# Ledger of designs, part 43: designed miniproteins, single chains, continued (2)

Each design is a single chain, and the fold is of that chain. pLDDT is the mean over its residues in the fold that is shown.

## One batch from the design tools (miniprotein)

Design m5469
Fold by ESMFold2-Fast:
Structure m5469 (fold): chain A 87 residues (1-87)
Amino acid sequence: SELAEEVLERAREAALAAEADPSASGSISLPADNEETVVGSHTASGVGLGFAVLRDKERGIIIAAHVAVRDGEVVREEVAVVKESDL
C-alpha cells in the first residue's frame, strides 16, 4: 500500500542518518489526524538501523518498518501491516 511505502521510506531515512552520524540516533513521535507515527534509529557494529511505526486508529491498522543500512546501501528491509484487532 502507499502508506506502507511511506512508513518504509521513513525507516530508510532514519537508518541512513544513523549510519552517517551515530550521534543522530534517536526517537521521534509525530501525531497526525487519525494517525501516530514513531520513528527511531540507532547504530550498531557499523550498521545504521531505522524503525518506523504508523498507527491508523480510524482503520485500526498498524504499519511497522525496519531497515538496516551499511555503506549507504540498504542491506535489509522489512514491512508488516497488522490489524490492531488481531493483536
Scores: mean pLDDT 69

Design m5470
Fold by ESMFold2-Fast:
Structure m5470 (fold): chain A 102 residues (1-102)
Amino acid sequence: AAALAEAMGRELVAAQPLVARALALSTDPEARALAEEGVGLIGEAINAANAGRLEEAARLLEEAARKFREAARLSTDPEAAALLEELARRAEELARRAREAA
C-alpha cells in the first residue's frame, strides 16, 4: 500500500504541469470543473491506498479517468484534449496497479 501510494503521489506531482496546461488551453468551464474533479479523486485514491483500501483506490482512479475523458470530449482545443486523454490513461494504469496489489 505505501509503495503504491508513493507512486500515485509522484504521478500526481508529475501530472501537475499537464493539468495546468490543459486548464490554460481550455475555455470551457465544464471541462475545467471535470478536470478538477478528476484531480480531487486521485487525491482521495492516494488516501484510500495509504489506508490499505486498494479496491476503493482502484474505483476512485477509474472514476478520475472517466472525468478526464469527459473533460477531453468537452475541450475544443486539441492540445488540451490530448493532455486530458493522457491524464485519463495514467489514472487507468494506476487503477490497474491498485487492483493487482489488492
Scores: mean pLDDT 82

Design m5471
Fold by ESMFold2-Fast:
Structure m5471 (fold): chain A 87 residues (1-87)
Amino acid sequence: MAKIFAEALREAADEAAALGGEDNQKAAEKLREAAEAVERGDYEKAVEYAVEAVRYAARAEGLSEEEVKEAEERARERFTELMEKIK
């Protein structure tokens, strides 16, 4: 499962990069870092990088700082749950 999830994160990174712009490029970089963390079994860092990716993606969409924080909180909960299922 970890390899499949890392692959999905890399695909998401490629999609983010294709959208263009600085924030989407940073989101792509963080998604790739999350994939690498998953592959090495560092699930805590994988969650942190995934949350950072969501922050940049939300900013790229023009969301307010309050909406960005809400997106980060949802992402942290979701990715933590997912990491617990693949360990």
Scores: mean pLDDT 83

Design m5472
Fold by ESMFold2-Fast:
Structure m5472 (fold): chain A 96 residues (1-96)
Amino acid sequence: MEEQEKEVEELGKKFVELMRKAMEAYLAGDEETAAKYGKEAEETYKKLEELAKVGSERSKEIYEKALREAAEIVFEGLGKKLGIPKEKVEEALEKF
């Protein structure tokens, strides 16, 4: 169980990192790099989801935290691009 929790944590960190790189590339106008990292994030997400489904409650918490961090990256990135105030981005994140 602890070994599975560590693997879920590592995959969660990788997923968040890939989402961050995809968003950074997207904001820089590099759609090809954004698509590449987005695809890698999707593949990492599928593995993370499978492990979380059969894992401990802690594994599910780690998975949910990774999804929340990825959502924060997306909302912050889109907020900057669309000129949405930081306060409105924080309101959206409270719903996750």
Scores: mean pLDDT 78

Design m5473
Fold by ESMFold2-Fast:
Structure m5473 (fold): chain A 101 residues (1-101)
Amino acid sequence: AEERRRRAETLRATAERLRKRAEKSKDPEVSKALEELARAYERTADAIEAGDRAAEKEATLEASRAMKRLADLEESKAKSELERAVAELQKAVANAIEKNT
């Protein structure tokens, strides 16, 4: 009972931190993904505190899926940013060649 309460408190603290990150995020997709992850952690904490093993398992799987979605989104955003940076670099190189030859 005591250990379940402590585990639930840790998960709720993590959820609060995720919500604060969502509020600071300028990207609405990232913000939404962080909120979904925070909600999943809160559900996991509630299930643990209630001692509901089935609910804990379901909430843990939900948190895992939300984490994967956030990771996939971050990777996709990083890829798009890199593609834009490469395009701008190629444009700058082409302009430099035209002006220096």
Scores: mean pLDDT 77

Design m5474
Fold by ESMFold2-Fast:
Structure m5474 (fold): chain A 118 residues (1-118)
Amino acid sequence: EELEKLKEKIEEAIKNKDYKAEAEAYFNLGKVLEEEGKLEDAIKYYQLSAALYEKIGDKKGLAEALFNLGKVLEKIGSDSDLKAAIKLYERALEIYKELGDEKGIKEAEEAIEKIKKK
């Protein structure tokens, strides 16, 4: 099962102090849990991924983790979650602008506008 494989990758990355592999594995675990509708668990692993990407200075990984965390909060859809999602999308947008990531800029701007038009 994909979950067991990802857990093994996380354990190996922790043992080896491979923070990049650990961040990538947490991000992928968050994505799998999101696809399964386990939104609270997805939040946890996207947060762990974002924290590790921030620690190692991986701005691209950080922006992607923040953007996906925002998407999960938007799916939950409470008023407070939607406000938090906008803030996360705005943080990701700032990083994408620093990187010149035109696709990331567009996706973050569209996500913010979609919530604000509701």
Scores: mean pLDDT 89

Design m5475
Fold by ESMFold2-Fast:
Structure m5475 (fold): chain A 93 residues (1-93)
Amino acid sequence: SDIDERARRSTDPEERELLRFSRELFRISVEAVKRLNAGTPEREVFEEAKERLNELLKRYGAPPVEVEYDPDLSFTEQLGLLIQEALEQLRRR
């Protein structure tokens, strides 16, 4: 992918790490949307995405996301909160 190719060409180690993290984050997000579109319950998709994000964060030495499923929020808002906290945890490490 273009992101993977840019990560390989970047001379800045921090930028390369952020691009690789962003690629994996994007893949988790795409899979979550596919699962939802396939009729998987929203809560199940949220918990699966959170688990995958926490596995990703662990590989990068970052603390886990703690945001909980909120049935009053749309799936897009829920996914946005997971992504936002994951980026904050990556910076916090």
Scores: mean pLDDT 82

Design m5476
Fold by ESMFold2-Fast:
Structure m5476 (fold): chain A 95 residues (1-95)
Amino acid sequence: MEQLQKEIAEGIAQLVIASSKTSSRHWSPDAQALALQAGQLIADANILEKVKKDKKTAAQKYAQAGDLLAQLAGLASGSRAQSLADQAAALRKRS
């Protein structure tokens, strides 16, 4: 189960990078690092919430992931920024 959750989080990080129509021009190594950090926090939060039943620590990690996606949205423009902001808001609702 933990491996599957990690693969889901890594998939989310890759989707955040790949879903941008301008990814080859606008995704710096720093932006990629933010996306990977957000994905890792989501994986950790899912394990804490569903396996460890530690909802408080999971909520904190979802909030941190949401903050990182909001930072990533700040580095984007147009529909890409809106998509990342929507994802950040969804993570904050889980916290």
Scores: mean pLDDT 68

Design m5477
Fold by ESMFold2-Fast:
Structure m5477 (fold): chain A 94 residues (1-94)
Amino acid sequence: AAPSPSEQFLEAVRIYGESLAEARRENPDASDEEIFERAVERARERIRALYAPGSPGERLALSLLRMERRNFAEMKARGLKMPEKIIIPEPPPA
């Protein structure tokens, strides 16, 4: 089934949140900047694997990553720490 724009946006948010959580878990002593860059690259790779090049889904997901980069730059300019609100908890063990 073709996902709605809202479903595509939520999928992009999930991918970024999971990528951020994994980057933090794997690099607990890394700076916010290092965690952010690792998360963005991981999310970008996942987006490229899931969506056809140039598709609406890819464009929406990549737009989310650009928005997150702008948000991070603004936070850094204000001396704020990276927010934890987009960390996706691990699913319960099967």
Scores: mean pLDDT 73

Design m5478
Fold by ESMFold2-Fast:
Structure m5478 (fold): chain A 81 residues (1-81)
Amino acid sequence: MSREEIEREVWVALSRMLLEVSRIGKRVAEKKGNTKAVELYEQAIKYAELAVKYFERGDFKKGLELMKQAMKLMDEADKIM
């Protein structure tokens, strides 16, 4: 209802989207037998899951830091795919 509630819901939705993309990346890496990429996507999944939890608590600063780390790990995984 409040602006803060809408902002929280948006960031939770975005971090859940990042989580799903990371899960898809892991499945593709597994299919290719790229163990290094699988490990990077698995780490990205953990950071994205934590980001969701922090955004749900209203901790935007920590949520954004964790989301940034997840995106960095995904970018590293994509480069070796």
Scores: mean pLDDT 86

Design m5479
Fold by ESMFold2-Fast:
Structure m5479 (fold): chain A 104 residues (1-104)
Amino acid sequence: ARQHLENAIRSTRRAFDLAVKEKNEKLAKLVSEALSYTIRALQALDDGDLQRALEYTQQAIRYLQQALKLAKEEKASKELIDAIEEGLRYTQEAARALQRQIAQ
């Protein structure tokens, strides 16, 4: 879970920087919310609160899904779309890892 969250933070930060560079304020805001929740998920994981880490990771997934839809609808750059998709993939991997850890 930790490595997936760290990878998600890196990809989501890149997506945020690209959204700002492309002057897409609405997309930057959605990506910023996803980044905020991913950072909170990592903090909850470090605190040993797996359930809270999962809840924050699921919120990050929702914001990244909204960001990806908007980016495709507004024909954002391929680099920005790819960065959002990568961030989404890592947050989904983190959620699966957290669910497995909670179930054990």
Scores: mean pLDDT 88

Design m5480
Fold by ESMFold2-Fast:
Structure m5480 (fold): chain A 95 residues (1-95)
Amino acid sequence: SSLLDEAERLLDELIAMVDAGEDPLSDRMVKLRTELNKKLREVLDELERAGVSDEDRLAIGRLLIKYVEKFYRQGNLREALDTLRELLRHAREAL
């Protein structure tokens, strides 16, 4: 879907910035993360409306928990973004 394509593009831009050593608190990084989080919410809403299988829903839910854990609890931005890539891959396969 175009929504998944946009989320993947934003994620790739974020990963490239992290790998380039950009400050995670820079205006550019904060703006890009905010846009990605908004797109992630829209992807999750699309999955709910699409009625994906219980197995796919559970797998995506586990990845979302891992993303939140790595980002907010551990402060590991790169691992959080890698987990989000896995989530978007599962979402694409489920849709």
Scores: mean pLDDT 84

Design m5481
Fold by ESMFold2-Fast:
Structure m5481 (fold): chain A 125 residues (1-125)
Amino acid sequence: SLEEIGERLVRKAEEIRRRLEEAGVSPEVRETVGHIAGGLGLTVGLIDLGKQAGESTESLIEVVKALFKEMIEEARRRGLEELARQIEETEKRIIEMIRNNESVEKIAEVAIESLERITELALEG
């Protein structure tokens, strides 16, 4: 359900915040990862709302592009190029899933997988 998806995304974001803080990752990197977690959650929520409202595939893709542009630009401004590249890969995957009319649940799983990879990259820096 959408409620279960939202709960999973919130729990994952809280888990990631704790992991990065406990590992002594810089406040700037933690803030960037937090903004990415929020942006991915917002993306999933807006895709769900748009599908329920009968929005076109192209309208949904434009929303995804706008949200991802902000996340990518923030990561790049902070010199976090590996995070930016991972976000770009996630954008391409989500756009493909929208074109293939994949479920919001599957899109949320890709968002969670992306957050795990971004967390690993932040921990390695």
Scores: mean pLDDT 88

Design m5482
Fold by ESMFold2-Fast:
Structure m5482 (fold): chain A 90 residues (1-90)
Amino acid sequence: SEVEEKLEKAKELILKAIERIKEEIPEYDVVADLIEEALSKLPELSLEEQIETLREIADTLKDLAKEKNDKELLKEAEEALRLVEEAEKL
């Protein structure tokens, strides 16, 4: 499904961003762990719930990126959010 493809790609971008956060911004380890837990539960959720969860995660990462002035994290978060929004419109 094109919806599932876009959501999986968004999840992969978020996981990559979290891995980098854990390595470079240890003060955000707790937030990163909570996001990883939320991502691990995605397969148990409906597609609508997966879209809502991924949007919330992407928005959280976007806020973190703005707080830290991390342009790379901001781009990753915005790309993930775009994929989720495209999936919702399908």
Scores: mean pLDDT 83

Design m5483
Fold by ESMFold2-Fast:
Structure m5483 (fold): chain A 100 residues (1-100)
Amino acid sequence: SMEEANELIEKMKTLIDRIDQLIAEAERLRPKASPELQKMLDEAISFLRKVKADLEKMIEELKKNPTKENIEKAKGFIDQVEILLDRVRELLERVRAEIA
């Protein structure tokens, strides 16, 4: 439904905001991290930027074509992104612990 599509669009916008916050945090922590952790942070930042672009594309597609297929694709992608953001959060917690 259009209502369900709109709810998913708002969830994806919230995920984009969370991604922006995680990128900013990773960039702040990077100078204090070991070379190994700096590499992991660089890879995480690169991946988060790609996921953000994919979310923006999904929002535009869902706005144009709120089909059952696109709704299910958006739901699956949201679930995958949430798992990814949890992993990035764990990396940032590890970096904070090692530089404390």
Scores: mean pLDDT 90

Design m5484
Fold by ESMFold2-Fast:
Structure m5484 (fold): chain A 90 residues (1-90)
Amino acid sequence: SSAQAALEQFREAGQDHALEMAELQMRIRELLRAGAPVEEIRAEWLRLIEAYAQYLLTVQKVAPEQVAAEVAALRAALDAAVARIEAEQK
């Protein structure tokens, strides 16, 4: 599914310091497997995006404008994944 593809992208991107990101990824995977409400899945996924943004800003020293663009792209991917999950729950 598109949700699993997005999670795989986060897993690959976060490997260098990834304890927090790995814990969030595991939680999202567990919620998806359990068929948890989309709101809970979205909330944990937004926390993962936030953790990744902090990693880019503080460790990778990426410019704030570039991080904002990356976050916007990741949020758009999340919105698409959530819409897919909602459609499948109807």
Scores: mean pLDDT 77

Design m5485
Fold by ESMFold2-Fast:
Structure m5485 (fold): chain A 80 residues (1-80)
Amino acid sequence: MDEEFDRGVLALALAVLLVSLQKGKIDPEEAIRMLERLKEEAERLGLTDVAEKLSQAIEALKNGDFEKAIEYLREALDLL
């Protein structure tokens, strides 16, 4: 099923991004761009709760709050 496959791909992408942020391997601007794309995919899939958590993670990164961004990404993954 396309929907189930897309959810799995979204979860994998979020997990990779989460690890990259935890290790400081990704630039915040790049992380924000990736999260904006993943939020669009979550919205397309009707995953409104996931999209909300990704929106909160984006806001946290824009404010330089990496710890909150990581928490929101973990919460988004728990919803997938």
Scores: mean pLDDT 82

Design m5486
Fold by ESMFold2-Fast:
Structure m5486 (fold): chain A 112 residues (1-112)
Amino acid sequence: MKEKRLEIDERFEKVLKRLQALLDAETDPQAQAVLRKTINLLEYLRIKIDQLLEKAPESKKPEILDVYQEFVDRVEELVDKLEAGEITPEQFYEEFKKLARETLVKLEEIAK
């Protein structure tokens, strides 16, 4: 369980670094603003997931980690599309907000 959490956390950090690199290379002010909002929301979600994992009973931690892993898998797919130019930063942010909301709802239901 600890090893699985560390692996997901490492992948999450790589996603943040990839988004930061995209932000640093972006020249459009609107796209820059959207990428900053995405990074801030990702950091917020990381804090919320960490808080839920610390407070959750041991029996529920595997389910929370599975949701966290699914979230990171789907974010990586979106970042791959963004880096490939298949979606815009604005489209990425809209899809990411939906995914973030769905993930938080799933986590709150498990953590009850």
Scores: mean pLDDT 86

Design m5487
Fold by ESMFold2-Fast:
Structure m5487 (fold): chain A 88 residues (1-88)
Amino acid sequence: SSAEAERKKRLEEIKKAVDALVDAAAAGDYDATQAAMDRLSELSGLSREEIHNIVTSTALASKDLSVEERQEKVKQALLEAAEKKLEE
């Protein structure tokens, strides 16, 4: 009940942090990117290094896609990794 509601709220906050991170990175906003990465790390339990590795590996794997499609692939990869990290 309470724990389930708190987990759902955390997943919603994680999705917002993922969106903020990818959008800030796409805009070239270094400070916003770092702030969003810190927030995602705090919410998900992923380290900054793990987040960075997911972003860079997913972007490289998606190099032949459009910028918009690449951003969506990165968002999906980060969200999946964060959700998996919360399964304890």
Scores: mean pLDDT 85

Design m5488
Fold by ESMFold2-Fast:
Structure m5488 (fold): chain A 84 residues (1-84)
Amino acid sequence: SLAAELAKKKREELLRREIELGVEELKLAVEMTVIARENKLPTDLETLRELAEKGENPELKKLLEELERVERELEELARERAAL
């Protein structure tokens, strides 16, 4: 069935996108941790998120905004996968 073949291809494409977004999320988390260490801040993501939201470190804030974009794309991707 053409519909079954298209659904399989769509699932494979969504999985590839999930992997790519997961790699980006990891890269952003690593970069935030590096900045935290350089500034003698706690390295746990929860504390870094709170500090970034306060806007006291502009580079950390920018990375948080990029991380939140990736998280939104992952949530949308999860919804697309659930619809299959």
Scores: mean pLDDT 84

Design m5489
Fold by ESMFold2-Fast:
Structure m5489 (fold): chain A 74 residues (1-74)
Amino acid sequence: MELRVEEVDADTARLVARSEKVGAKGVIHVRGLGDTVIEGELRPTPDGYGEFSFLTDRDTARALLEAGARVEVL
C-alpha cells in the first residue's frame, strides 16, 4: 500500500496507508529489516476503502519513508 506522512506537531508524524481491508493491525515491511507488526487505527472511507494510520516520531517516519517501507493490513 502507498505510504504517506502527515505532520502532527514538532516531534510527531502520522503515517497513513490506504487499504481495502478493515482491520486494527498492520505489518510494516522495511527493506533489509524484515517485518514489524504494529497496531494502528483503521477507518473506512466513503469510497469503500480504508485508511490505516499510526503515530510515530518524525525521525522514525522519515527513516521508514526513505527505506521504502510499505504497510499490509491484517
Scores: mean pLDDT 66

Design m5490
Fold by ESMFold2-Fast:
Structure m5490 (fold): chain A 65 residues (1-65)
Amino acid sequence: MEEKREKVAAEISEKFGLSEEQARELVDLALQLNDPEKIVQAAKARGIEISLEQAEEVLRLVKEY
């Protein structure tokens, strides 16, 4: 699971222009919340600005890997 998490985080970091740490937080939120709208709100509370479409992409990537 850790290797898959790191690969997804790296892809998110590259595609969204986020730090690796912020990308890892998004992956963790996607695994815990499983809801794009909740991910957007939780990310914003942590200082990470993403769109609803980006949150859906994070969920898709987490489920594919």
Scores: mean pLDDT 80

Design m5491
Fold by ESMFold2-Fast:
Structure m5491 (fold): chain A 58 residues (1-58)
Amino acid sequence: SEEALTQAVEDVAAIAAKTLTPEDAAKLEAMLAEMKRQKVTAEEMQAEYEKFLDEIAK
C-alpha cells in the first residue's frame, strides 16, 4: 500500500538522520512531518528527501 511505502521512506530517513548533524536531522524530521500532514505521495516525499540531501551535501 502507499502507506507502507511512506513508512519505508520514513524509516530510511530516520536511519540517515543518525549520521546527520542534530540541526539537519531536526530539519529533515520537520519536513517529513509537514509532508505527512499534507498527505503527499511516497514518491513526492522521496523526491523532497533527495533534494534535502543534495542541499546539505554542498
Scores: mean pLDDT 73

Design m5492
Fold by ESMFold2-Fast:
Structure m5492 (fold): chain A 71 residues (1-71)
Amino acid sequence: MAAREEKVKRLVELLVEKYGLDRATAEEIGRLVLEGAELLASGDEAAAQAWAEANLERLRALDAKLAAAEA
């Protein structure tokens, strides 16, 4: 639990420094990226697919925010 929160924090700082994202958006991206990576690493393809389908719209919305921040 704590290790995951530390990884999210490090990723958030990276996103803020590199891309100039606001902290709330960076935290949302960081949590989704780590959650997806952990599911893929587990080898549970069904769980990973279900997670991707459930979060597809949210992931696309965050991609749009990231693209807007780069403009």
Scores: mean pLDDT 72

Design m5493
Fold by ESMFold2-Fast:
Structure m5493 (fold): chain A 79 residues (1-79)
Amino acid sequence: SARDELAEAEARFVALQRKVIQLQKEGKLTEAVKKHVFAAQRSYVRARRAFERGDDAGLREHVERTLEEIEKAEEEIEK
């Protein structure tokens, strides 16, 4: 469901934010990681707004973009 898609994106984004905080404390947070984290945040905000409007097509599009950017950030973290 639309709610389940948004919840999955939120859970994965929260997990990414925890990793980013740890990397920042260790002085290992790179500009490449930040770029994808900021892109994920922007897409997540758009997904949430689409959900609030009942825009199922926009919700799916922005959730997919959020997950893509999370994966790219995680790839940069893995080197």
Scores: mean pLDDT 87

Design m5494
Fold by ESMFold2-Fast:
Structure m5494 (fold): chain A 69 residues (1-69)
Amino acid sequence: SAKKKEARELLGEVLEAVRAGDRAAALRHLDQLSKLGYTEEAARLRAAIEAGDVGAFLDALVAAGQKIS
């Protein structure tokens, strides 16, 4: 579905923003992910970013990717 494709692209954009240290961009992409209906996935990713927990972020990213498949 177009929504799933857009959500997967947003997950990639969140990862690239986090790698670049661009927190503002990462949070904007998470807001878009939430608007697509992936509110729980976006919330977990946001929590990991706010905590600075790289392991939790990667776990949440993998889990979101699997759920959006």
Scores: mean pLDDT 87

Design m5495
Fold by ESMFold2-Fast:
Structure m5495 (fold): chain A 69 residues (1-69)
Amino acid sequence: SKFKSYENAAKAAERTAEKLLQLGDVVGAKMSLETAAKYYFEAAELSDEEKGKQYREKGKEALEKAKEL
């Protein structure tokens, strides 16, 4: 499914952000979390209402994490 491709890309970006934070790259981590949010929002647009709500929540959480860095 196309939304699964975006979900997988978002999760990969989240893992990249975690690794960048471990390396002290705060700027790179912020960019990677913003990329994760973008992919979660794209997954939401391709999903039903219930699953779309879950993806939007994950996207918002990624943006909040980026903001806190």
Scores: mean pLDDT 87

Design m5496
Fold by ESMFold2-Fast:
Structure m5496 (fold): chain A 93 residues (1-93)
Amino acid sequence: SPLEEAVEKFIQRLNDLFPTLSIEEQMQAGSLETGLRTLLVSWKRDPNMSEREALQQFIAALDQFIANAKDQGFTRLAELATDARKQFQDLLS
């Protein structure tokens, strides 16, 4: 599905960035990856959850992550997550 593809591509981009990150940034990125994979599993297990609703959940999770990353000065993570948020928003539209 387009949603699964977008999530997988974002996780791949996080992993590409990983070797350049501090330990604190790596922990935040790993937490985000786990959260996104959990949302995918939740969507797949709930036959009543639409792709639109799942996309809204991903956008909400990214909004929280972006705010926290900006607060901590993790600029590259905030920018990467902001780009991913735009991709999910485009799928919602």
Scores: mean pLDDT 87

Design m5497
Fold by ESMFold2-Fast:
Structure m5497 (fold): chain A 87 residues (1-87)
Amino acid sequence: MEEKWKEFLKLNPLTEEEKRLLDEAIQRYPEVQKLIDELAKEYNIPKEVVRLALAFVLKHRGFPEDLEQLRAEVKREIDRLIALYLE
């Protein structure tokens, strides 16, 4: 894991609420774990950063019925985090 992302994750840990939202999403839709793995690989970032982005989407926008829409919203949040933290 890149050192910059390690420090970001230390400063922005998942809350108990966010962990619960993630666990519920994965339990309801097993494909969510595959989404996390695929996005982490696509962006070359730690899975925990993708989990943080996903938790943010779930907390602020709710769980969409369409997994494709969820993917799009999580990608948008990852792009926002990269722009704010790496650039």
Scores: mean pLDDT 80

Design m5498
Fold by ESMFold2-Fast:
Structure m5498 (fold): chain A 76 residues (1-76)
Amino acid sequence: LTPLEREILRFLRKMGEATPEQLAKELGVSVDTVREHIARLKEKGLVEEVEPGVYRLTPEGARYIDALEAAEKKAA
């Protein structure tokens, strides 16, 4: 995952759900950039579309963030 993809996953975990426009505004990037990364995260099974234009983490995505946080704490 790129740093931006990690930020998208963390934001979705915090909010539960978000639109690409909300993510773009929060992360300071273009909506097109967010849509591209969301497409990649969907392909990886970490994000899903729950309603038209509304995205959230899959169970796999939530587990991935938990593992990432744990790995960051174990960075030795």
Scores: mean pLDDT 81

Design m5499
Fold by ESMFold2-Fast:
Structure m5499 (fold): chain A 78 residues (1-78)
Amino acid sequence: DYEEEIERLKKEVEELKQRFDAATSPEEVQRILRELIETYRRLALLYKRAGNFEEADKVIEEMKKLAEEGTKKIAYLR
């Protein structure tokens, strides 16, 4: 069921975002960021399979913004 898996992945994104915000080392930020990007990619794919293209596009945009924020945070912590 796509809806159940989408809700699970949304919960994982929220948990990973909390870990991302709490991270204080560049190595930790990089590991969490990699997990977040992978989870966002899976979420976007599921939305596309469910026919929710608008939600998939929003998830991809959020993923891109997070990647930019993560890169800046890693640079700042160094």
Scores: mean pLDDT 85

Design m5500
Fold by ESMFold2-Fast:
Structure m5500 (fold): chain A 65 residues (1-65)
Amino acid sequence: SVTSVTAAAILGIGYQVDGDLERVEIRDGNVVVYIKRRDPERDAETEARLQELSKALPNLEVVRL
């Protein structure tokens, strides 16, 4: 179900963006991830990980702080 997929995605997101993740919210089946932008080198790695996650979870929305 959408709920089960969302729960698994939240756990995976926390692992993939360790240190850059500010918070995660769930809204109407959508996962909203808040990322704190850091050094350009770290931003590139985080963007690559988020790109891969967006392919697996089409309901993923990313907000950069």
Scores: mean pLDDT 63

Design m5501
Fold by ESMFold2-Fast:
Structure m5501 (fold): chain A 62 residues (1-62)
Amino acid sequence: SLKVLVTNLLQKFGLPASYTEAVLQALEGREGDLGEVILTLMSAKSVEDALARAKAFLAAKA
């Protein structure tokens, strides 16, 4: 499921699982944006970079 996928990616990069709900809310009705979130997290060079990219995506959708 989408929630499991997002949660696993966040945990892999040491990010809080609480971010899963925010990401899912941002993607509500916009499943096409899933790839951007995954690409953003998977393209990160470090945990800090991953967090910054995730926050940027959420801010753009908020």
Scores: mean pLDDT 65

